# Ledger of designs, part 81: designed miniproteins, single chains, continued (2)

Each design is a single chain, and the fold is of that chain. pLDDT is the mean over its residues in the fold that is shown.

## One batch from the design tools (miniprotein)

Design m6991
Fold by ESMFold2-Fast:
Structure m6991 (fold): chain A 61 residues (1-61)
Amino acid sequence: SMEEKKQEILEKALRLYDEGMPLEEVAIYAAKEGFKAGLSLDEIAQLVRELVARIREREAA
């Protein structure tokens, strides 16, 4: 499903960030994977916003 694909991309992107990939590169990675998976531009924007929010939460903790 589309929800499963979004979750898979999000988890993979977060792992890349944990491995040292810069936020900008991780965001670009997530957007490209979302586009390949058939997500709309609005869905890609939502996915990237959620990714950035989760990373900011980790940095604030």
Scores: mean pLDDT 85

Design m6992
Fold by ESMFold2-Fast:
Structure m6992 (fold): chain A 102 residues (1-102)
Amino acid sequence: MAKKAVFNTGSPEIAELAKEAFPEYEHITLLDALDALGKGSQLRDLSDRELARLLAEYLKSRGVSEAIVVDSSPEFIKLAIEELEKLGIEAEGLTAEEVRAL
């Protein structure tokens, strides 16, 4: 089966709600991805585009073929979807409010 993931921006509240809504998906946080990439110390210095690209590359490295991006910023969600689609990952976005409504 193709590997599916939910990517969360690191909000514990939203991460818990996403796990409840998508229990069969792999749940990946921003901090987990940055730690795996060795970029945790650079978090504050990364642009939204650089974050989106690094996250997309990380998900691709894990064999993810379908991803749901969960963030409070619609602008970041758009950037993340663009970078994921460039790597051949099917991508959808949900705001924190949309996750709470599930």
Scores: mean pLDDT 77

Design m6993
Fold by ESMFold2-Fast:
Structure m6993 (fold): chain A 68 residues (1-68)
Amino acid sequence: SAEERGREGALTFLANVSTLPRAQQINVLRAVIAELEEELARETDPERRRKIEAILGVLREALAQLEA
């Protein structure tokens, strides 16, 4: 599904970013989340919206854990 592909892509991205210092991980995640939120605001296709929402869910969860 679009959601599954989105989650898998987000997890792969997080694995790659996990090699960076914590402060840089937070900055990268904030930037990517902001970009995806802007894309979601302009996206009209339901399947693409679900994929972006799934990615945002994973990335927001990761950011929350890093900021704790």
Scores: mean pLDDT 88

Design m6994
Fold by ESMFold2-Fast:
Structure m6994 (fold): chain A 67 residues (1-67)
Amino acid sequence: GPEEAGRLAGESARLSQEGRRPEGAQRTANAVMELGGSSPEEASRAGLLAARGDVEGAERAAREGAE
């Protein structure tokens, strides 16, 4: 659900901060799609924020996209 998507997005953003940006973005996009049935556009937004290492932004976008 949305909370699981948010948690995974935060973890992915932290990986991006550690220099694993492509993996973080893809993991977040997959989590949003699998856990919430969100649109590809919403998943892409959450993934982009995670790729930038924005933990709070990625978590919020993923929760909203997964609702």
Scores: mean pLDDT 75

Design m6995
Fold by ESMFold2-Fast:
Structure m6995 (fold): chain A 104 residues (1-104)
Amino acid sequence: DKEAQIEKLLEEIEKLEKEIASLEPDPERRKSLLENIEKLMKSFRIDLKTRDAILLVEEELETVDRQIEALKKLPDTPENKKKIELLEEIKKLLEKLLEILRNK
């Protein structure tokens, strides 16, 4: 089931996004990031049902690539390394999502 495969990928992406947010040491900022992730993932699920789904995933891939490159310019801390690793995992899941959406 194509829909089941998409939902599984979205659940894994959300989990990784929340793991990145959990690295935020400020509890108020962490709470705000987690709430924002839930809202963005809900919006993304709706948008993936539209004709613009492929374009949306391609735009998200570009956003993730920009985030990775920005982090690589920062000091090589364990926190920044972990964020890069998690973003690279998200990128791979988005690439799989794009493949599913492009298949008939």
Scores: mean pLDDT 84

Design m6996
Fold by ESMFold2-Fast:
Structure m6996 (fold): chain A 59 residues (1-59)
Amino acid sequence: SRAFALALASAETGLSRAQAEALLRARTDEEVRKVADEAGISQETARRTREGLRTLLAE
């Protein structure tokens, strides 16, 4: 359900699919900040979205 999780995150945050994928791949706070800045969202929103994506993709 990776495609579904990414589509849901995009719908909830206004992120593009590519930005949602970049956020999911982010490993450091610096990478999260970069995606947040590019998308025009807060770092807190980006961090919560990343955790939500990881939770949705956990079995």
Scores: mean pLDDT 77

Design m6997
Fold by ESMFold2-Fast:
Structure m6997 (fold): chain A 77 residues (1-77)
Amino acid sequence: SEIEEKIAEFKELVEEILAVTTDPARKEEVRKLERDVLQAVEELLQQGKYELALQALEHAIQLARAMLEQVKEEEAK
């Protein structure tokens, strides 16, 4: 489903950030983001708030994309 596809996309972005960054603080930040987002999405799905869960995932994906670009920039210097 769309939610499963978005969760997979978000997890893939998190793994890519973890593969690129060498900064332990950044790795912990990204792992915390993944944990917090997946927990929030699970809670929304338990409440039947599917549109809100999709919105939260879309926002998390955009944040993860921005973090990936920043990490790539940091590693290039």
Scores: mean pLDDT 86

Design m6998
Fold by ESMFold2-Fast:
Structure m6998 (fold): chain A 94 residues (1-94)
Amino acid sequence: LSVTQSPASVTVAEGDTVTLTNTASGPHKVKYYRWWKEAADGSRTLVGKVPASNPTLTLTNLTVEDSGTYYNTAFAEDGSKATSAGTTLTVVPA
């Protein structure tokens, strides 16, 4: 199982909406994805769990505090999992 996440980096203004997408490849079907944000200390916070039928993360009403690196982990039907390389989100003041 492998996961490709896009975009690799994105810069938006406060109040904007951004959509992060992914594509999983492997011999087994994906059951779901977990999206999580990594803090500067390497700690991770779960942002959402989404079904394989809608594997995107949409972030709305963005603030500067939403800036950071966002990852997803795909969970396949065989129990395998893979984590993306991530997206660096930069939110700038409007």
Scores: mean pLDDT 77

Design m6999
Fold by ESMFold2-Fast:
Structure m6999 (fold): chain A 66 residues (1-66)
Amino acid sequence: SGSEAYEEAIKLAGEGAEAKKAGDYETAVRLYEQAARLAEEAGFHKLAAELRRAADDTRKQLEVAK
């Protein structure tokens, strides 16, 4: 259901935020991208856009960390 997809997207986004805090930017990007796809497939387009933005922002940190 849409509610389950929303809960999973939020869970993945939270895991992405924790990975980012730990300096694991590659894992954070992957988790945010997975969360964004799930949100978009479920019709949560605004949430998906926010999660894509989080992934893009984190990808900038990944490039700096190299």
Scores: mean pLDDT 83

Design m7000
Fold by ESMFold2-Fast:
Structure m7000 (fold): chain A 71 residues (1-71)
Amino acid sequence: SAATDAAVETAVASVRAARAALASPLSAAAATAAALNAIGDGIDAALEAERAEGEEARRRALEAAKAVDEA
């Protein structure tokens, strides 16, 4: 689904950002903080996409029921 694809892309981007932060010439503490923030953003995006998939499945079921009622 588009929502799952978007969440996977966001999670991959967050992991890439975390790796870039750890490779940064910033202090170890600053790099670690940036990496943790990026990982947190990825987790939040994944949880939101899982919820969105449930809502989309429900919407599709309601549309199908309406189409049957209109037939």
Scores: mean pLDDT 70

Design m7002
Fold by ESMFold2-Fast:
Structure m7002 (fold): chain A 71 residues (1-71)
Amino acid sequence: SIEEIIEKLEKELEKLLKESAPDKESIHRVALEINVKAHELINKNISDKEKRYQALGEIQIMINKKIKEVG
């Protein structure tokens, strides 16, 4: 489900951020990695275009929120 994909990505993002150096460049690389993975997982698992766009938008909001929380 979309919810399971989002939860999986959130947990992976949290892990990568914990293991990452706190500099902006390292944080940006983690965000990029999760964004790429999100597009791959959503495109493979969600066939409906509207639901895909909505899910990707929700994931983007989650990523941005987590990145801001670490500085």
Scores: mean pLDDT 83

Design m7003
Fold by ESMFold2-Fast:
Structure m7003 (fold): chain A 79 residues (1-79)
Amino acid sequence: SIDDYIEEGEKYWEEKKYEEAIEKYEKALELAKKDKTIPEGTLAGLYERIGLAYEKLKKYEKAKKYFEKAQEIKDKYNL
């Protein structure tokens, strides 16, 4: 389920459909947040992917917030 959404998001990213990629990564992120067995690195990676997609859309303030959230997780868990 989470992996399916990540794979769909990656497909949209490769097609330069960044808004659709964000929708898929946000669905993966929502599921990952509710599942305590998911590694924190997966959450950080999803935030980073969403940030990169917002950067491609030139939504730099949104991208910055997602990168900050990814970095917060990486710093906390020594990733």
Scores: mean pLDDT 86

Design m7004
Fold by ESMFold2-Fast:
Structure m7004 (fold): chain A 60 residues (1-60)
Amino acid sequence: VKELAESIKKVIENARADHAARGVDTSEAYERALKGIEEAEKKGITDHGEIARVIQENLA
């Protein structure tokens, strides 16, 4: 469960670094994505697709 959230956080960090290299500031989207993961953990969501959906909604 926590391992899945950690894996997704790393993907978000990599995406943020890639956008920063192109001159795009994604700090706000990154913070929202982290909050999405935290909320999913608090709700006991362990389904990979469900966690990904919450993150995608916070990045939109």
Scores: mean pLDDT 67

Design m7005
Fold by ESMFold2-Fast:
Structure m7005 (fold): chain A 103 residues (1-103)
Amino acid sequence: DLVKQALEALQAGKYEEAKELAEKALSEDPNNWRAQSVLGLALFGLGKYEESTKYLKKSLTLLAQEHPDDEMMLVHLSSVRVSSLRSGLEDLAAHSQALIDRM
């Protein structure tokens, strides 16, 4: 529920609201990869790239552990890789690629 609200805020460009909703979702379930992903993307939209990279790496690791064969995993990994390459976040791009290579 909170993750859905955070994602809707993110899609609307409401990065501060998406961040707050994602942080609340993580307070209820720290291992929610969707909440980690939304938080990372919201932080990216706010220009907080270092913090964004931390949460996006964590979300990818959790997704790979819980849903290794999920179609959504490949879509998410590809999206994060493209975003990180465009932003010069080489570590995040390398992390995303390493997880894709494990599929």
Scores: mean pLDDT 70

Design m7006
Fold by ESMFold2-Fast:
Structure m7006 (fold): chain A 104 residues (1-104)
Amino acid sequence: SELSDETLDAIVDRLLADLDVPEELAALVREWVRNLILATYYLIVANDYKKAQEYLDRAEALFAELERRDPALAARLRARFLTPDTRKFIETMKKLIDEELAKE
């Protein structure tokens, strides 16, 4: 099972709403968040650990690119989304996914 592109875009928009992201990096940041959402979906909702790992690997590669292009932005994104409490991050992502799916 896959999330629709419309649902993914809505979740990404909500997660990034309060962040000051440079226009030239907006697409890269959105793609990184999209891969984190998909990884969380496959891990928690679909119980597809292989797909979850594939999307996590893609997110890692995209984050490395963000860190190379804007280390300060990457540090802010890491502090906001990649907290030491990975469980709280996953629970937040799961809640946002559930809320958007309920609108479909």
Scores: mean pLDDT 79

Design m7007
Fold by ESMFold2-Fast:
Structure m7007 (fold): chain A 79 residues (1-79)
Amino acid sequence: SEALELLEKALEAAKKGDFETALELVERAARIAEEQGDVASARFLRHAAREVREAAEKGDLETVVRTIEGARRLVESLL
């Protein structure tokens, strides 16, 4: 899944402290899910992107990583 690959890259970026790249990749994964008609994944990934943005603004690395890992697991469970 292209969305799953993007979320894996987002997790790597987040662990390196590159929150801008991590957020961009989560938003990209949401767009792919939407284009494929996966409304549930798209909705969840848009919510995850918002949580990542808010946590990153606060410097909360743990929440950023946890949110992206949760998104990765959800998308993987749909394969």
Scores: mean pLDDT 84

Design m7008
Fold by ESMFold2-Fast:
Structure m7008 (fold): chain A 62 residues (1-62)
Amino acid sequence: MKLTSEELAKVILAIMAGASPEEAERAVREGKYDELIAELLKQKKGNTILRDAEEITEKYDR
């Protein structure tokens, strides 16, 4: 546990994206933070957008 303020901000962002604190800290320490964030954001954003698009289409596209 030797995080700078910048690394701590990255850990918090990863946690908000769905990572555990331990996973986020490990990714920052191993230099895999950008890869972790990219995967989490793509998965979460894609799933949310697809679900919302289907619900809107179902209600207005008949």
Scores: mean pLDDT 66

Design m7009
Fold by ESMFold2-Fast:
Structure m7009 (fold): chain A 67 residues (1-67)
Amino acid sequence: KIEEIEKEIEELEKEAKELEESGELTKEKLQEFAERLGKLLREKALLKAEEQGKSQEHLEKLRKVRK
């Protein structure tokens, strides 16, 4: 659900901010957070498309394309 994904995004942003404030935010960790955030944002966009009444067959094809 969108609400669930939104919660995960907020949690991820909190973790990143905490690491930045402590000075422990390395390039590798920053990239890892960016990748995780990107995946969550893509999933949120997919759910929004679902709510716009896309056909189930079309949505299943879209999900399969994701590597």
Scores: mean pLDDT 72

Design m7010
Fold by ESMFold2-Fast:
Structure m7010 (fold): chain A 63 residues (1-63)
Amino acid sequence: MAEEVAERILELAKTLSPEQLRIGMRTLAREAGLSQEDADAIVEAFETKGPEEAARLLREKLA
């Protein structure tokens, strides 16, 4: 499951605008059952370090 959500984040990064990406990432994190704090951390990682680091953090939090 963690891998599927991480792959969706990487797909969103390829096809969506930055605004849509932010919304999509929050939605995916919440659907995956992450806390608000964890979801915010993933969005922050995406904005500061990029989609691969956000996907890595997501896998870590879902493990």
Scores: mean pLDDT 72

Design m7011
Fold by ESMFold2-Fast:
Structure m7011 (fold): chain A 105 residues (1-105)
Amino acid sequence: SMEDIKEQIKLLVDTVIALVRKAKEAIEAGNRDEALRYLDAAKQVVDQLIKLAEENGLEKIVSKLREVKTLLDEAKQAVEAGDRERALQILDRIISILNEIKKEI
């Protein structure tokens, strides 16, 4: 049902938020490789979310998820460049967008 799909999206969004928060903690601790692993895991879950949202005609959520995917790539680049402040700002923006998605479903 559509309600089951919305609940699945909420659970996967919560998973992405948890992974992004762990990446943020790793950045704050100076653990670059751990941060990159969490961001890669978050990106994989976002790809699953995009597919699920597309298959169910949730076009507004798809657009926001594609923005999150782009921001995850930018956060990875900031981490690799050693730009801690930029990486943390991007991750906070990702969490904000994901919380907006949860309010729309």
Scores: mean pLDDT 92

Design m7012
Fold by ESMFold2-Fast:
Structure m7012 (fold): chain A 65 residues (1-65)
Amino acid sequence: MDEIKAEAGKVATATGWLLAGGSEEKRRQAYEQVYEQLVNSGLSEEKARKAAEDGARLAEELLAA
């Protein structure tokens, strides 16, 4: 269950970052919102942070392609 939540959080963060259109403030808001939702869903802070960071990194890689 935690693995599915982490993957969902990664995809949600990546989507939020892509929709931010290069706005650092909107990217930060997407990261924070997903992190908070994951922690509130019962994921550990460490796993939630990693999922959000992985999502942000995925979005940056897609934008650089």
Scores: mean pLDDT 79

Design m7013
Fold by ESMFold2-Fast:
Structure m7013 (fold): chain A 65 residues (1-65)
Amino acid sequence: MVTDEDIEELAKEAVERKIESPEEIAKLLEEKGYDTSYTKEVQEKALEIQVEEGVELLVEAVEKV
């Protein structure tokens, strides 16, 4: 049904929208037609992406300021 690639794409979109709460992620899943049982999976993946990108973006932003 939902693939690992779908979870990753949903997680990236959640990060781009700055969505971290399980309720907002569940709403995003519902809007995209996915089962809300994947909310925690997407939330965990989004947190992983945010941590990695956050560190990298902070370094890049400081260098450009």
Scores: mean pLDDT 71

Design m7014
Fold by ESMFold2-Fast:
Structure m7014 (fold): chain A 59 residues (1-59)
Amino acid sequence: SSLETAEKLGALAVILGGQGRGEEARAAGDKGISVATTEEGRESARKGREAGLELAAKA
C-alpha cells in the first residue's frame, strides 16, 4: 500500500542517514512524502527524512 511504501521509504532515509548518506536519505524521504496518499504516510516519511538528515549530520 502507499502507506506501507511511505513508511519503508522513511525507514530507508534513517538507514541511509546513519551511513552518512545525507543526499540519498533526503531523496528517500522526499520520495516517501510524494507517494503517500494519507496524512499518516506523509508524517511517517517526514519523520524518517528528518531523523535521517540528523543522523547524516552527525556522521
Scores: mean pLDDT 81

Design m7015
Fold by ESMFold2-Fast:
Structure m7015 (fold): chain A 81 residues (1-81)
Amino acid sequence: SENLKKAREAIDKALEAMENGDYETAQNYLKEAIEYALKLPDPSEAARLIIAATLLGVSVAIERNDEKGLEAVKKAIEEAK
């Protein structure tokens, strides 16, 4: 699936941004990963990617001291319902 490939690529790019200390770019890629994961037809694969991106997003929000980043991640999860 193209959406699965894009979700995985976005997570990989988020991890690279986190390694470089670019937490703003990391948060943007994690949001992108969740948006692609929400388009997946397999709910189990979608859930796994959303959970992974959410856990990374929490780590990024802690490093940034960024409550707004946490709320953006929560909103993306709610859109999966």
Scores: mean pLDDT 79

Design m7017
Fold by ESMFold2-Fast:
Structure m7017 (fold): chain A 59 residues (1-59)
Amino acid sequence: MDSQTVESLIKLAEKLAKQGKYDEAIKVLDVAAQTAKEAGDTKSAEKAQKKKEELQKKQ
C-alpha cells in the first residue's frame, strides 16, 4: 500500500503556502511526516520534514 496520501498532503501544503497560509501548510506537513513514519516511508517523511523546515523559515 503506497504513501499516496502523504504525497497528496505535501501537495496540499504547497498550495496553502502559495496562498500565504504558512501556518496551515506547516500543520499539513507535520501530519504528512507523521503518517509517512507510521507507514515506514522514510523518504516521504524526510521530504515532508524538509518542506516544513523551509516554510518555518519564511514566517
Scores: mean pLDDT 79

Design m7018
Fold by ESMFold2-Fast:
Structure m7018 (fold): chain A 63 residues (1-63)
Amino acid sequence: SELQAFIAQLQQRIAEIDKQIAELREQLAKDPNNKQIRLELQFLEGMKALLEGMISYLRRLMQ
């Protein structure tokens, strides 16, 4: 199914975002007042939430 393949691609993108979030959190731990790192983390967490929402929507369409 094309929908199953697309969900798998979205899951891979989420995994890549999780790696970026982990790296930025390590950087933030060294510089906790860095507003730029905090903003970048917020954007990545927002992107992850959007992708998770898309997966939920697509799974509902498959039922």
Scores: mean pLDDT 89

Design m7019
Fold by ESMFold2-Fast:
Structure m7019 (fold): chain A 71 residues (1-71)
Amino acid sequence: ELAREAGRLAGEAEGALLVGLNNGAPRSLVPELAERGAERAARTPLSEEEARRIREEAERRLAEIRELLAR
């Protein structure tokens, strides 16, 4: 479960970055990439430590993106 959640957050961070930097990209890309990230992580088992690191980095990147997009 942790690995799947880490993959989802990583995909969400990638989607948010693409949408934020490319004004033409649809907002629906964020949940799409999040789901793909979760599916990929579910097929490629990660250690709990690796999953935690990926999740932490994805959360940090999402926070940075949200700060960048905030007014």
Scores: mean pLDDT 69

Design m7020
Fold by ESMFold2-Fast:
Structure m7020 (fold): chain A 55 residues (1-55)
Amino acid sequence: MEEELEKKAKTYEKNGDYIKAARVYIELSKLYREKGDFEKAQEYFDKAIEYLKKG
């Protein structure tokens, strides 16, 4: 469920675990793309890339 993944991503962000947060955002991006929500998929992918750079 998307809400569960969003909670996990926010928890990792709060803990400063940017690499794990990025992984969850990649999963969210994939799920939204599978649903045809390409805008949300792109938003989550962009967040993942930003957090990978912070790692």
Scores: mean pLDDT 81

Design m7021
Fold by ESMFold2-Fast:
Structure m7021 (fold): chain A 104 residues (1-104)
Amino acid sequence: AEGAREGAERAAEAAERGDAAGAAEGARRAAEGAAAEAPEGAVWAGAGGGMGEIAAAVGALAGEPAVGGALGARAAAEGARAAGAEEAAEAAEEGAERAEEAAE
């Protein structure tokens, strides 16, 4: 479904704003979308795999919003890619790179 794409787009926008919590929420949405569309994504998300761990790391880095935002956007890109939404994954990776530049 569109959930993985929307999650990746939200995470990218949140990362550009330095909103680590918003990026983590976008990553969570992308993981849910991956679980809905791809059996591999469902196993990965259901196991509390990499997306959940990265989202937790983003939450832990709330004091560094640009870094947290970048991590969330990268997690969302992985979820979007697992769902076959490669264009949204690329957009989220670009958002992460912009957030990393803002951290400097």
Scores: mean pLDDT 63

Design m7022
Fold by ESMFold2-Fast:
Structure m7022 (fold): chain A 83 residues (1-83)
Amino acid sequence: SQELLERGLRLIAQGEELRRQGEELEKQGKLKEAAELYYQASELYEEAARLFREAGPEYDPLADTALRQSEELRKKGEELLKK
């Protein structure tokens, strides 16, 4: 579905913006705030992956890429919260 693909791509764009904001907060030493944005971005990429898979198997590579980005951001958030 073209609609599902477009929705997934919009979620990717939103997630990328949150990642950029998180990186800026991380540079400022605001580690907990940065981690929260990385987790939010991770959730958006995960939702995008689901939409891509629902759109059709031809979009599985997009879904796999989104899931990898989601996992990376979740790990970044976890690392920032280590004591």
Scores: mean pLDDT 89

Design m7023
Fold by ESMFold2-Fast:
Structure m7023 (fold): chain A 72 residues (1-72)
Amino acid sequence: IEFVKENLNSEDLEERFLGLRYLALHYNPQFEDLIKSFIKKESNNENVKNALQIILENSPNENLKKLLKENL
């Protein structure tokens, strides 16, 4: 599942969104630091912020919602 790290660090915005959507559906605590880094790096991008908000609203994972709420 290292491909998620590769996607989130991609120069291609579309690949980064693919990684982010995958994390929303298949969240694992081992991805916490990776998600925090992504939020910090992209928090000023309105398109990414909107995507994060949609993921937060629709994610079934309470740990992911808490992590996003604390870091947004």
Scores: mean pLDDT 70

Design m7024
Fold by ESMFold2-Fast:
Structure m7024 (fold): chain A 60 residues (1-60)
Amino acid sequence: AALAAQAIAAIKNGDAAAALALAKQAAAAGLTDAILAISQAAKDLGLTALAKQIGAVADA
C-alpha cells in the first residue's frame, strides 16, 4: 500500500525513475497488487512507455 502510493506520487511529479525503482522494490517483495496499481496510474496519466516498463518488471 505505502509503496504503491509513493510510486504513484512519483508518477504525478514526473519522476519516472523513482516510480520504476519503487515498482522494482514491489516486484522483489512479491507485491503484485502494488505493481498493478502503479502500472494503472501510469496508464491513466497517458504515460504508456512507463506503464510498459512497469509491466515488464512484473514479468521479469
Scores: mean pLDDT 78

Design m7025
Fold by ESMFold2-Fast:
Structure m7025 (fold): chain A 61 residues (1-61)
Amino acid sequence: MQPTPEELIAAAKEALKGKSKEERQEVLQQLVDEAVALGLPSSTILAIMLEVSAIEKEMLA
């Protein structure tokens, strides 16, 4: 199954819940690796990273 960018962001958001700072970094890295493996354009990968980073920052604040 080919996940959409929205599905990847939603999955990352769920995976970030209750995680430590180190675990959140692993989730972000895995999400980026999955997006690259799916051949998503750089602009889409950047958008995913920015959304996940914003969620992570909110959780870390």
Scores: mean pLDDT 70

Design m7026
Fold by ESMFold2-Fast:
Structure m7026 (fold): chain A 56 residues (1-56)
Amino acid sequence: MDFASHLDKAEEALKAGDYESAREHLAKALEQIGDLEALPKELQERLEAIKKKLEE
């Protein structure tokens, strides 16, 4: 499972109101990345949006 798949699942969980599942998928995504700056800008923006929603 790639980084983008974990972001997709985190976003789906947030939409459903399942913050616990969203945090778990975000953690799995972060475990797979070695260098955040090597990610496409779109994936970096998605990651930041998920983090911002979880910190509301």
Scores: mean pLDDT 75

Design m7027
Fold by ESMFold2-Fast:
Structure m7027 (fold): chain A 119 residues (1-119)
Amino acid sequence: SIKEKAINYLNQIVNILLTKYTLSPETKKLYQEAAKLAVNYLKGEEVNEDFLQALEAVKNKQLIKFESPVSRLAAVLVYVAEQLANQKEIDYDFIETLLPPETYNKLKDAVNEVKEENE
């Protein structure tokens, strides 16, 4: 299914993010919490309203101002995983506006590595 493909891509991206780089404890926790929230959403499990608002903003290419960093990163992870699962292009210019530069660059590198291994 498309959902199972999206979960598989998400897990590959998260594994690279957590293992390829030396992360501070705070950054590692952020990535782990965002990944868990993204996976829960794709599995149809309960998620919070802050995350759903972030996901709707990402889907509609709207400015995100008040959603938590965890919800923001989780929404981007869901978007990227679903684009990969559906063989659609990722809007990197838009994602760059949503994430800190360091997180954006690590995510872009992880996605490119996953694409190279699966294409």
Scores: mean pLDDT 85

